# Designs tried in a protein design run: designed miniproteins, single chains. Part 83

Each design is a single chain, and the fold is of that chain. pLDDT is the mean over its residues in the fold that is shown.

## One batch from the design tools (miniprotein)

Design m3066
Fold by ESMFold2-Fast:
Structure m3066 (fold): chain A 57 residues (1-57)
Amino acid sequence: ELIKKAELFLNHIKDTGLSNKINLDTLAKSLNASKSAVKKALEKVAKKLGIEIELVE
């Protein structure tokens, strides 16, 4: 489930032209998950999709 949410979020960023700088705190809150879980999911999905992301606090 968290992987699917991360995939939708990263595709949304790609489609809207938003910065690849992702605030972990804000995203973890919006996904109702821990920062560590969101970081792991984003890293896995970004690697799968072949995109670079920058995680910031």
Scores: mean pLDDT 76

Design m3067
Fold by ESMFold2-Fast:
Structure m3067 (fold): chain A 55 residues (1-55)
Amino acid sequence: SSELNEALARAAEALKGDEEARKALEQAVMNSPSLEEAIAVAEAAVARAEARKRA
């Protein structure tokens, strides 16, 4: 889905340089019970990464 692909692309950019975290996110998305949950997981990962850059 385009929305999931966009969320994953943002997460990949936010987690750039941390391939382990990126792969863990992809596995979590794959194991999500719904598309909506998968998108939410990816967006949450982006938000956490951006928050950590400022903290």
Scores: mean pLDDT 76

Design m3068
Fold by ESMFold2-Fast:
Structure m3068 (fold): chain A 68 residues (1-68)
Amino acid sequence: MLSDSAQVTAAVLALSNEEIAEVTKLHRKGDFESVYKLVLDSLLKKGFTRAEAERMAELLVARLKKNY
C-alpha cells in the first residue's frame, strides 16, 4: 500500500508482455539484481530519465521482494 506509487504503475505499463514474463521468471528464481537491471535498461530505452528509471526499478524490486 505505502510502496504502491504512480511510478510503480508507470513502470509496469512501460514494460512489454515479453519483458514482464522475463521479470516474473527472474523473480521466481530470486534474482533481484537481474530484475533491477532488466527493468532499468527497459525504462531507459522507453525514454525515461536515469533518475526516474532508477527510482521506478528500485520501487518495483522492493515490491517484488516483499511478495517473495
Scores: mean pLDDT 77

Design m3069
Fold by ESMFold2-Fast:
Structure m3069 (fold): chain A 60 residues (1-60)
Amino acid sequence: SKMEKLEQAEKLKEEAEKLKQQAQQMIADPSSSPQEVTQLMSKAEEKEKEAEELKKEAEE
């Protein structure tokens, strides 16, 4: 349903935001792995794209 798509989009957006916050904290930490930071950023971007697609479908 439309409401379920909006709820899923919101969850994905929240997950992406958390991943971005984690990546930002790791960037500030000199002991962090650059590879792990890149992976977190990539996952965040993927979830943001999925959220946008679901919102477009819900807002037809």
Scores: mean pLDDT 82

Design m3070
Fold by ESMFold2-Fast:
Structure m3070 (fold): chain A 62 residues (1-62)
Amino acid sequence: MKELEEEAQGVVDGMLERGATKEQLEEGIKAIEEELKTEKDKNYAEGLKLLKKKIEEKLKKL
């Protein structure tokens, strides 16, 4: 899928299918936050924000 939201959802779903732990999801959020500090591409930054939001939603259910 080529849309940023679909890509973000696919990444999160793939992580969960591989048995990602709560700690791995939290590490993913930290990595995204660090990337967002230096990212200059607005569209890519928006994709990273969507990915972070999807991971946070999954963490609330764990």
Scores: mean pLDDT 73

Design m3071
Fold by ESMFold2-Fast:
Structure m3071 (fold): chain A 72 residues (1-72)
Amino acid sequence: EEEQRALEEAEARGLAHQPLVQIMNKAIDALDTKGIDAALAVLRELGAGVASDAQIEALERNLRAVDAMRKA
């Protein structure tokens, strides 16, 4: 959670030349429309060749946290 927030702040400041925030936003849209399994598939598909495995893992953890918060 804190790690993902720091990553989003870095993207907002233009410190990283990565579209990670855009990938996460599209995954959240899929979560709202189709559920967590579809959202994870969208995240992995958009991240392929663009983000590192560690970055994709961090986005997946954040996406699962968002899903859990919505169910709480």
Scores: mean pLDDT 70

Design m3072
Fold by ESMFold2-Fast:
Structure m3072 (fold): chain A 71 residues (1-71)
Amino acid sequence: MEELEFEIEIALLLMQASIALLAAKKEGDEEAKKLAEEAIRLVDEAMETEDPEERERLLEEARRLAKEALA
């Protein structure tokens, strides 16, 4: 269950960050673009992490950045 939950979180965060990045590129919003790119980078780091607690921390930070990029 826990592993499946992290996989779902990763997929949803990548989708959110990708949407934010696309929107930022269309609007020319460099700040939002950087936030979206950082969120994607953190998700990539979470995927490489074997520690579930560290993975959760990285995904939480990515989620915050993705939300800020969409604001």
Scores: mean pLDDT 79

Design m3073
Fold by ESMFold2-Fast:
Structure m3073 (fold): chain A 55 residues (1-55)
Amino acid sequence: SMHDDVQQQLEISKKAVEEGKKMLKQGMSNKEVAEYIKKKTGLSMEEAMEIVKKI
């Protein structure tokens, strides 16, 4: 159902953000972490960069 698809996408996004925080702590650049989030979530590079700036 549509609700199940939305819930699954939210879980993927949450996990990508959590992994992104760990990558930043390991010394990866904001751009590299944004590229990872983009790849995992299907978001645009601009959207992924905005997520990285908030974490």
Scores: mean pLDDT 79

Design m3074
Fold by ESMFold2-Fast:
Structure m3074 (fold): chain A 90 residues (1-90)
Amino acid sequence: SMEVLRLLEEARRLVREAYRTGDRGLLFRAARLIIDAVLKSDALSVEQKTAEVLRVIGILTDVELGIISVKEAAERLLELTEELIAIEKS
């Protein structure tokens, strides 16, 4: 849907800015938009939605625990966001 694509495109913008700046706030805002987009998607099954939400939560947990940097988390969220945009456009 146009709403899901809009959420993912805004998330992609915020993730790129978080990667450049190291801003945790931007990273967490992007993650929220990705989760919202996943839950609203008509292209994903319930099982796929669960897997993608858990993937996002796992990345955020690793940042909070200091296992990965904001930059590394942004790289992972960017990859996930690009995958979701491709699915929505197919």
Scores: mean pLDDT 90

Design m3075
Fold by ESMFold2-Fast:
Structure m3075 (fold): chain A 59 residues (1-59)
Amino acid sequence: NAEKIVKEALASDDISEAVSIAGRAILEAPEEVKKKLLEELRKINSEKEKRIIDVVERA
């Protein structure tokens, strides 16, 4: 489940690892789930979440 993987990745203190794991999970998710996760990440507005959004949008 992409939502669970993203939440677990965000709990990590390793920003690089969190971005890699969460980014891949979102990219592999169905379009509906991807849109929902990106919207949730945009609400948080911190560096880790911004990096994840950038990786997903750049792919």
Scores: mean pLDDT 78

Design m3076
Fold by ESMFold2-Fast:
Structure m3076 (fold): chain A 80 residues (1-80)
Amino acid sequence: SVEKAKEALDKTLEKLSEQFTPEQIAAVREALDAFLEALEKGMSIVEALKLFRQKLVEAGLDERTARAVVTLVGHEILKA
């Protein structure tokens, strides 16, 4: 649900704030907003996570870092 996705977003940003630069956190925030909008529009979690990864790469994160962030968000969503 969108409610659980918002809770997972908050926990993800808390974890990332200690591990990433402010610029990387800003990129993740923008990509997560797009992810939540995609879920609200009825996109599947799998497709929304693919969009999230693409947005992170477009924002300047390397593919390895983007994949790690997507994995973390996916784990938080599945736990919820």
Scores: mean pLDDT 76

Design m3077
Fold by ESMFold2-Fast:
Structure m3077 (fold): chain A 56 residues (1-56)
Amino acid sequence: AAARVEKLREDARADRRAAEELREEAEKTNNPTLYAAAKILEIGAEINEELAERLE
């Protein structure tokens, strides 16, 4: 249980970092696909964070 919760939190942190990098790239290139990708990663991070909280 504890290991699974930690894995979910790690994955959420990684997704948020990746989303931030994609947003910066999207701003530089004005690319709507990168904005969409960043949003998907943010949603994934939120789901993982909520799941980790429920398991604790």
Scores: mean pLDDT 82

Design m3078
Fold by ESMFold2-Fast:
Structure m3078 (fold): chain A 85 residues (1-85)
Amino acid sequence: MTDEELAEARLTTLKQLVEALGIDRETAARAILRGSEEAADLLGRAAAALRGPEYGRAVRAAVLDLLRELERLGYSREEIARAIL
């Protein structure tokens, strides 16, 4: 898998999480612009409301890992936010 293919897969996973959690894409994008912790807290809290606190913690950790991987692949917070809109 190329870095470009990996980045697209990570962005797709993030978009799918936002949709599955019922979060407005603009709200999720604004959280990403505020920072990785803010984005992870938003998605983790929504996940906890749907399937309980263990799922919330798992989603929070997964979102942090996704955002760190995208930043490692050269994506800025602004680029990630635009990609999920």
Scores: mean pLDDT 86

Design m3079
Fold by ESMFold2-Fast:
Structure m3079 (fold): chain A 75 residues (1-75)
Amino acid sequence: AKPSLEQLKRSARRLKRIAEELGLPKEILELAEKAIKEEDVEKALELLKKAMKLLDEHKEEQQAFHQKKLEELKK
């Protein structure tokens, strides 16, 4: 079953808080804010999926960047 609008808004508020505390890319914060304000369940879900995808991509880039820095430091 599709998540309720209430659940999506709760998830979006949590993501916004985490994004603010960790200084995540502004795009993730903006998508979370849009999801909080969205009244359409399908649109809110799409915004959250996009924000989560960007979060995963950011984690992947941070891991790759950190690995590259470790290789530079070992040289």
Scores: mean pLDDT 76

Design m3080
Fold by ESMFold2-Fast:
Structure m3080 (fold): chain A 69 residues (1-69)
Amino acid sequence: GSSEIRKKLLELIGEILRIIGEIEDLRKELEEAEKKGDEEKAKELEEKIKELEERLKELMEELKSLPKP
């Protein structure tokens, strides 16, 4: 029923928003690490951002695959 689709939509949207927030926070940390010349920290942050962006892509694809109201 529509309530099951709604629950899944809310869960996916919630996780998408959480990951977007995490990416934004990590990008701010990356900018600060780059300003400080901390190349090792910057590399670690870039790798974490890349992993989160791939996860975000997967969740966005799942969201788009759900039945349209």
Scores: mean pLDDT 83

Design m3081
Fold by ESMFold2-Fast:
Structure m3081 (fold): chain A 65 residues (1-65)
Amino acid sequence: SLEEERAFYRKLGLSDETIERVEQLLAEDSPEAKRRALALVFAEVMDRIGQDIEKELEERKKKLE
């Protein structure tokens, strides 16, 4: 279901705004729209991973001080 897909995207760390955009693109059912949807998912996931790395680095700095 659509709600299950949304729950999955939220677990990946996607914003509701990005999820809505991805849903719109996938509804177009074109190869171009699917590639764009994938690019948006990838960009947001990578941004979330970067934020997690920054938090880890901050914790390491605190342990050294």
Scores: mean pLDDT 78

Design m3082
Fold by ESMFold2-Fast:
Structure m3082 (fold): chain A 65 residues (1-65)
Amino acid sequence: LAEEFRETAKLLSEKFGVSLEVAEFAVLAAYAYDFDEEKAAELLVERFGLSEELARKMIRFIKEL
């Protein structure tokens, strides 16, 4: 379980050029909101200043894994 989160966060970090911290938070947000792109993306925008488009793409990527 913890290893799966770490692997997903690494893939996100590499794919979108975000820090591992941002990637880990994105994975947690995706699971917390049951992959709701709008809710999870909004949290990333508010916390890290990511664009809405980038945040939504990250959540969608996690969902499609």
Scores: mean pLDDT 81

Design m3083
Fold by ESMFold2-Fast:
Structure m3083 (fold): chain A 59 residues (1-59)
Amino acid sequence: SMTIQQARQEASRRLGDLPELTREKAEEIGKELAEKYGLPLSVALKITFDILDEGLAAL
C-alpha cells in the first residue's frame, strides 16, 4: 500500500540521518511511524529493523 511505502521512505530518511544506527533508535522511530501512519507496531518495527539490519551489514 502507499501508506507502507511512505513509512519505508520516512524510516530510511530518518535512520540514515542518525550519527549512530542502533536498535534503540530504530525502535523509537518505528513507534513514531506506527502512530503517524496508523500502522500496527509490528509492521512499523519490521520496517525500521529491516533498515537497521541493512545498515549494520554495511559495517
Scores: mean pLDDT 82

Design m3084
Fold by ESMFold2-Fast:
Structure m3084 (fold): chain A 85 residues (1-85)
Amino acid sequence: LPPVSAAELGRRAAETARADAAAAGIEAEVTLSEDGDTVTVELTLDGKRTRVVTEFRVEGDTLTQRTVVETEGEETVEVVQTAKL
């Protein structure tokens, strides 16, 4: 398999998020960063505005995915996941 860049992962994540939102009938704003490594999804769940920011980093054989979920009236949740490629 060719090495996957953070920018390619971000682009695929943004395309998937847009397709999933459309298929589910959910109104979501999906934004890909200029560097292509960060995807921001803004939507309204149960009347509350929710923002999900996912950042991808590829360093050697390690992929790091950082996800921050900000929901109106709730505590910010941050999740960091690592995987070996």
Scores: mean pLDDT 78

Design m3085
Fold by ESMFold2-Fast:
Structure m3085 (fold): chain A 61 residues (1-61)
Amino acid sequence: MSADELILEEMERLRRGEISPQEALDAISEKLGVSRAEALAMLASLPSVDPEVLDQLVLSV
């Protein structure tokens, strides 16, 4: 599974209200083996991620 697919899956769960922004960031960090800050940087590089969601994730790091 590509990193992009893992990120999009967690973003879809966040969009559905199944997980919090902190839980999404933790899941991506754990699955990719990177820090929360690195996971956030990966999310920020994706054009499909909502800027308001990114702002909430920044506050979670």
Scores: mean pLDDT 73

Design m3086
Fold by ESMFold2-Fast:
Structure m3086 (fold): chain A 70 residues (1-70)
Amino acid sequence: ELVERARQLIDEAEKAIESGNVEKARKLIDEARRIAQELVDAGQVEAATDIFSRIRELEKKVEELEKKKK
């Protein structure tokens, strides 16, 4: 189901961040965000909110990795 798919993408994005693969992490985050929007459209607002919250945490970690190069 969509919720399980989004959680798998989030887990993979976390792993990509741990491996320093920023490009892969961003692609996985974008896909999870797309699924979260579909959950909102389907009326699963609580599940979508949880996924969006997790995505924001991952985005902050990606930004930190990018700033490390400066």
Scores: mean pLDDT 80

Design m3087
Fold by ESMFold2-Fast:
Structure m3087 (fold): chain A 91 residues (1-91)
Amino acid sequence: MEEEARKRLEEILALIKQRNGYTPSKEELLNILEIVRKLLEAYRDWARWVLANPPPLVTPKFLAEVAAELPQIDRDIELTKVEIELLKKEM
């Protein structure tokens, strides 16, 4: 998990530098990761709510697809939390 988080942080920094021509500060990257974590948590909460309270016009296929996404969203949330903690230790 920590090694995966470190590699992903390096990839994000390299991508931003390549795209924008500058390396973001640790504070800027921390703010980005906090926003990403909140968005992933909001999506997870929405998905769980939809699965518990299926809207009248939603198909079983759509519900199955939403359910199939949840394990990856949970993993992404945990990776983002590790990335935030690693970044905070370096600040």
Scores: mean pLDDT 82

Design m3088
Fold by ESMFold2-Fast:
Structure m3088 (fold): chain A 77 residues (1-77)
Amino acid sequence: REEAIAAAERALEALSAVTDPEAAATAALAIAGIHIALKAGDLEELARLAELAASKMTDPEAKAALRAAAEAARRAA
């Protein structure tokens, strides 16, 4: 659980650093979704949202962080 939360926090940090206009909307939606899932304590939903956001993300650093968060959430669920 703690590892999944830490990975999600790193993903939020990477998403907040996205400056590419093409990726900005995906980053904003991913940030909102991750915050909601974390507040709910729903690691299964966190994994789904992070995986979906990663598939749409064009920024490689944010994409890698989202994939890591999805994997950590799946292992902790």
Scores: mean pLDDT 79

Design m3089
Fold by ESMFold2-Fast:
Structure m3089 (fold): chain A 84 residues (1-84)
Amino acid sequence: TEAARRAGELARRGLARATSPEMADMIGEGLEAMVLRLQGDPERAVAAVRATMENLARYLEPEAQPIVLETGREVTALLRAAAA
């Protein structure tokens, strides 16, 4: 869906500030695939994205954690808006 593509793009852009472009692309692609798999269940998609970003933040340097969590909030807000 268009929402899945936008979620992946938003994640790649935000995460590139916290990690390598290659890692940001990989995670963005994974999130896009996850949102596509969960299309028709926006609450599960939101919960899955949130869990993924919170788990990722736990394993990153302290300076990167706020960027990852903020990116997660932006992606979940996009998914909620697309579902409304």
Scores: mean pLDDT 81

Design m3090
Fold by ESMFold2-Fast:
Structure m3090 (fold): chain A 62 residues (1-62)
Amino acid sequence: SALEKQGNELVARGKEAEAQKDYATAADLFDEAARLYEQAGNTLQASRARAKALQAKAKAAA
């Protein structure tokens, strides 16, 4: 679906932000991806994206 494709693009951008050590931006991108996956009905990908967001938030706070 278009929502899943958009979620995949946000995950890719989040990983790029992590590579640049921009963990706050990565967390926001992963959270947005999770919302899109949930709207698409893909609960597994939504859960994975939320886990990535939580990890990025922890790194941003450190």
Scores: mean pLDDT 88

Design m3091
Fold by ESMFold2-Fast:
Structure m3091 (fold): chain A 95 residues (1-95)
Amino acid sequence: SREELVEEAKEVVRELGKLLLEKAKKENASPVQVATLALLVAGLYFNIELLKKRKAPVEELEEYLRRLKRLKEEAESLSIDELIERLVELENEMS
């Protein structure tokens, strides 16, 4: 189940990244906003690899996956700046 959770988390991040790119294009996001979003999405992949490498408990992987899924569901309703804030918050909680 741990391996399945890791693969599901990577898929959610891939889908979230595509959705954020489409939203940035639709809303004419600044180059700085686009670069910031790209770096934060890369950070989500890095966190998944860290959780995998340190053999994090299944419960911790499930919580991270739940947060990723929630962010993906909310992405269309949030502004670019709100999305950046939510991604920064998630990164800080994982550090």
Scores: mean pLDDT 85

Design m3092
Fold by ESMFold2-Fast:
Structure m3092 (fold): chain A 62 residues (1-62)
Amino acid sequence: SERERLFEEARRLLAERLPRMNEGALDQLAGEAVRATLDPRNADLTVEDAVDRIVAAFRDLE
């Protein structure tokens, strides 16, 4: 399904950019990225854009 494809893409991108994050946290963040991408209020938001927003927010916590 499209949702499964987007989840796999988000999970891969998050794993590359947050390599120290545990598997459960990566799965949760990937689900959040997919939810944001599929939200009709975010019509032009790509999964890559959603991942970028998540990574930026995480790095601000340093």
Scores: mean pLDDT 81

Design m3093
Fold by ESMFold2-Fast:
Structure m3093 (fold): chain A 81 residues (1-81)
Amino acid sequence: MSRLEQYNILNEILQEAARLRKEGASLEEVKETMLEKLKNSGVDKEIAIEFLEQQAQLYRQEGDEEMAEILEEIAKELREE
């Protein structure tokens, strides 16, 4: 799988998380859904962690601290596996 293909998958997972939040899902539900999708995605762990850390920074810059914290926590959990 190319780096571009992996980023496309990661962006799709982020879009699904954003949709769940708009539908009123809890932050815990969003986190668990993202973790499940990431584990089943076949995306390289290092690439996923790098992407999540970058997106967390962007969300924090936009004032979405809750989403930034979720993305940082997911990156941490992936690193521990």
Scores: mean pLDDT 84

Design m3094
Fold by ESMFold2-Fast:
Structure m3094 (fold): chain A 81 residues (1-81)
Amino acid sequence: EEFEKIIEEEAQRLKDAYTGPEAEKAANAVKEVARKIYEEGITLDEAIQLARELTKDLSDEARGAVIGAVREAYAKIKEAK
């Protein structure tokens, strides 16, 4: 369950940084993408594209925050072998 803790930590970090009404949707997008990185082994490019699609209805600010969190989650998941 190491990857789930990484996912929750990155989602919490995003909620702390982005306090808008869409913060929960943004955090959920991070969790979904991070799970696919861990379970399916998708590439960073695929993860970023998925994050963009999942946050299509959110502001550019929220999308940027999610992409940043996804990049951090990707690095940590690859480290937690």
Scores: mean pLDDT 77

Design m3095
Fold by ESMFold2-Fast:
Structure m3095 (fold): chain A 65 residues (1-65)
Amino acid sequence: DLERELLEALARMIGAVTGVRIEIEFRDGTVYVRAELVDPEKTREALELVKKAAEEAGYKPVVVP
């Protein structure tokens, strides 16, 4: 699934450049996103980028603590 692979690669890239640890998990059209809250501003921006990418790929993003 190209969309899944691209989203996983994008999440890794966002994590690398922001320094935020991001984990994503795919289940039945939903993407569960976890991020380490070290820097609130960077974490918020990273989460928004991943959420938007997931929605554009046709998944429903869910942020989990």
Scores: mean pLDDT 77

Design m3096
Fold by ESMFold2-Fast:
Structure m3096 (fold): chain A 65 residues (1-65)
Amino acid sequence: SPEEEERLRKMLADFGRRLAAAQSDAEIERIVGEAVRWATEHLSPEARDRFVAELDRLVAEKRAA
């Protein structure tokens, strides 16, 4: 739904900012765990798959920096 897409984008932006600010692998893992839990509780399976794919991209970008 359009409302679910907006929620997905806003939360992805929030978790992206938190990942960018993370100072350790432990912080990255904690943030990822929170993000996956949120997606499991609040998104449809299709939206969750897209959210997790984008989250993985953000994590890879953070670790490559």
Scores: mean pLDDT 86

Design m3097
Fold by ESMFold2-Fast:
Structure m3097 (fold): chain A 65 residues (1-65)
Amino acid sequence: SELKKKIEELKKKALDHLTKGDFEGAKKSLEEIKDLLIKSGVPKEEADKKVAEWEKEIMDSAPDP
């Protein structure tokens, strides 16, 4: 539950960066999610896949910069 909560917080932070036109900030937040997943025992390949899916989801939801 704590891992899920932290991921959701980082996803919201990434979306906030994108809505402000800060793509680099959004990317850093997504990298933090990936690092958190790997540290929590998720295989790198699976973590990469999940982060890529969430990046697409967030970008699809954000208005154009």
Scores: mean pLDDT 77

Design m3098
Fold by ESMFold2-Fast:
Structure m3098 (fold): chain A 99 residues (1-99)
Amino acid sequence: SAEELVKQARELIEKGMKALDEGKDTEAANLFIEAVQLALKAADIDPRFVPELREVASAAIDGANRAKNPEAKEKLMQAAREAYQHAVDIETRLQAEAA
């Protein structure tokens, strides 16, 4: 369910933040990217989770700011951009369907 995907995404964000605290930037980036993918799927199933997709995207930006590894920073920023773009695409589609 969409709710279960959001719960899993939040758990992955917590693990990613812990990995960053331990200096495991690559592990953290992979965890945040997985969280973004789950949040994207949740928003596709139920657009009411677009705010949660934006929250996960914001967490990925925070992760990028905390990471020291340049490759991890770039991957996290890219994942955040994709999540924000997807949120805009869902909102645009819903507005078109309402017209």
Scores: mean pLDDT 88

Design m3099
Fold by ESMFold2-Fast:
Structure m3099 (fold): chain A 111 residues (1-111)
Amino acid sequence: AAAEAIARLEEAVRNFAPALEMARAALEAAEAAGAGYGVFHERDGEQAAAAGEVGEELVGVGVRFTREGVSSLAVIRRDLRTGEERREEVTLPASEASAPLEVPDLVPAPR
């Protein structure tokens, strides 16, 4: 559920603001070493990324990967009334991010 995931991320950002600052610094250092943003993933309800309207805001949730196998969840909020955008990030433990759950390609014989 996108709205539930977004609400949980907002609560996490609010409650973990000091940890979020350290997580951002660590994530930026890892990104300088060759990590970047992943695309939105729709694999399961727990780790899926979603975008949609929540009230009067357009809210997107994305997953960012690091070279160390640490990912962050980014919540991007756009106020539909003013057009202003805000971004908040919550770093996930490496154990959730470092093992890409390899889904086999839909193509049975890739070349």
Scores: mean pLDDT 45

Design m3100
Fold by ESMFold2-Fast:
Structure m3100 (fold): chain A 57 residues (1-57)
Amino acid sequence: MEELKELVKEMIENNESVPDIIKKVEEFAKKNNIDIDEALKEAAKIAQEILKELEKK
């Protein structure tokens, strides 16, 4: 899941939308044979944390 966290962080730092991040997370999960629902939950938590910080900028 560390690679997933890095992926989500990079996409958010590049100001990509949540739907775009979701698509990349799904692709990552599929490639690594990770449960898509689990990967999406983890990515959503990471994205929400980062987006909450960004919204104050």
Scores: mean pLDDT 74

Design m3101
Fold by ESMFold2-Fast:
Structure m3101 (fold): chain A 70 residues (1-70)
Amino acid sequence: SLFRSGEELREAAEELIEKAKALAKTNKRLAASHLSAAGILVVEASIAGEDELAEELRKKLKEAAAYLDA
C-alpha cells in the first residue's frame, strides 16, 4: 500500500501538531504550515479507513489552531 500504517500516520501528525504549537508564538507562518501538513495526514487516515484516528487528529488540529490564534 502507498498509505502509511495508522500508527505511522498518528506519529507523523502528532509530531507536526507539536511543532506547530511550539512555533505558535515565534513563527506563526511555519506553525500554520505544519498544521496544514497534519491536515493532509488526517485526510490520508480517512481515505485509509482509519475513521477513529482521523476524528482524534481533527480534534487535536482544532485545539492547535485555537492555540495559534490565542
Scores: mean pLDDT 82

Design m3102
Fold by ESMFold2-Fast:
Structure m3102 (fold): chain A 78 residues (1-78)
Amino acid sequence: AAEAVRQSVADLRAYVDAHGAERLTPEQVARIRTHLDAAQAASDAGNVEEAAKHLAEAFRILGATPEQAENVERALRA
């Protein structure tokens, strides 16, 4: 669970760094980075549940539906 969160944060950060300027507004990039930083901090503190919520919100900003975001959160907490 914690490793899956860390990998997902790393993958999303790499995606935003590579494609954020082309695909997203500066506001969306800033909001995603804020949630990724919060997910990393929560994961480092051992709070996988809070980390998964922040990661799900980052996916939602990228265009995931609320249901898809909930499914990501649930998978990362398992």
Scores: mean pLDDT 78

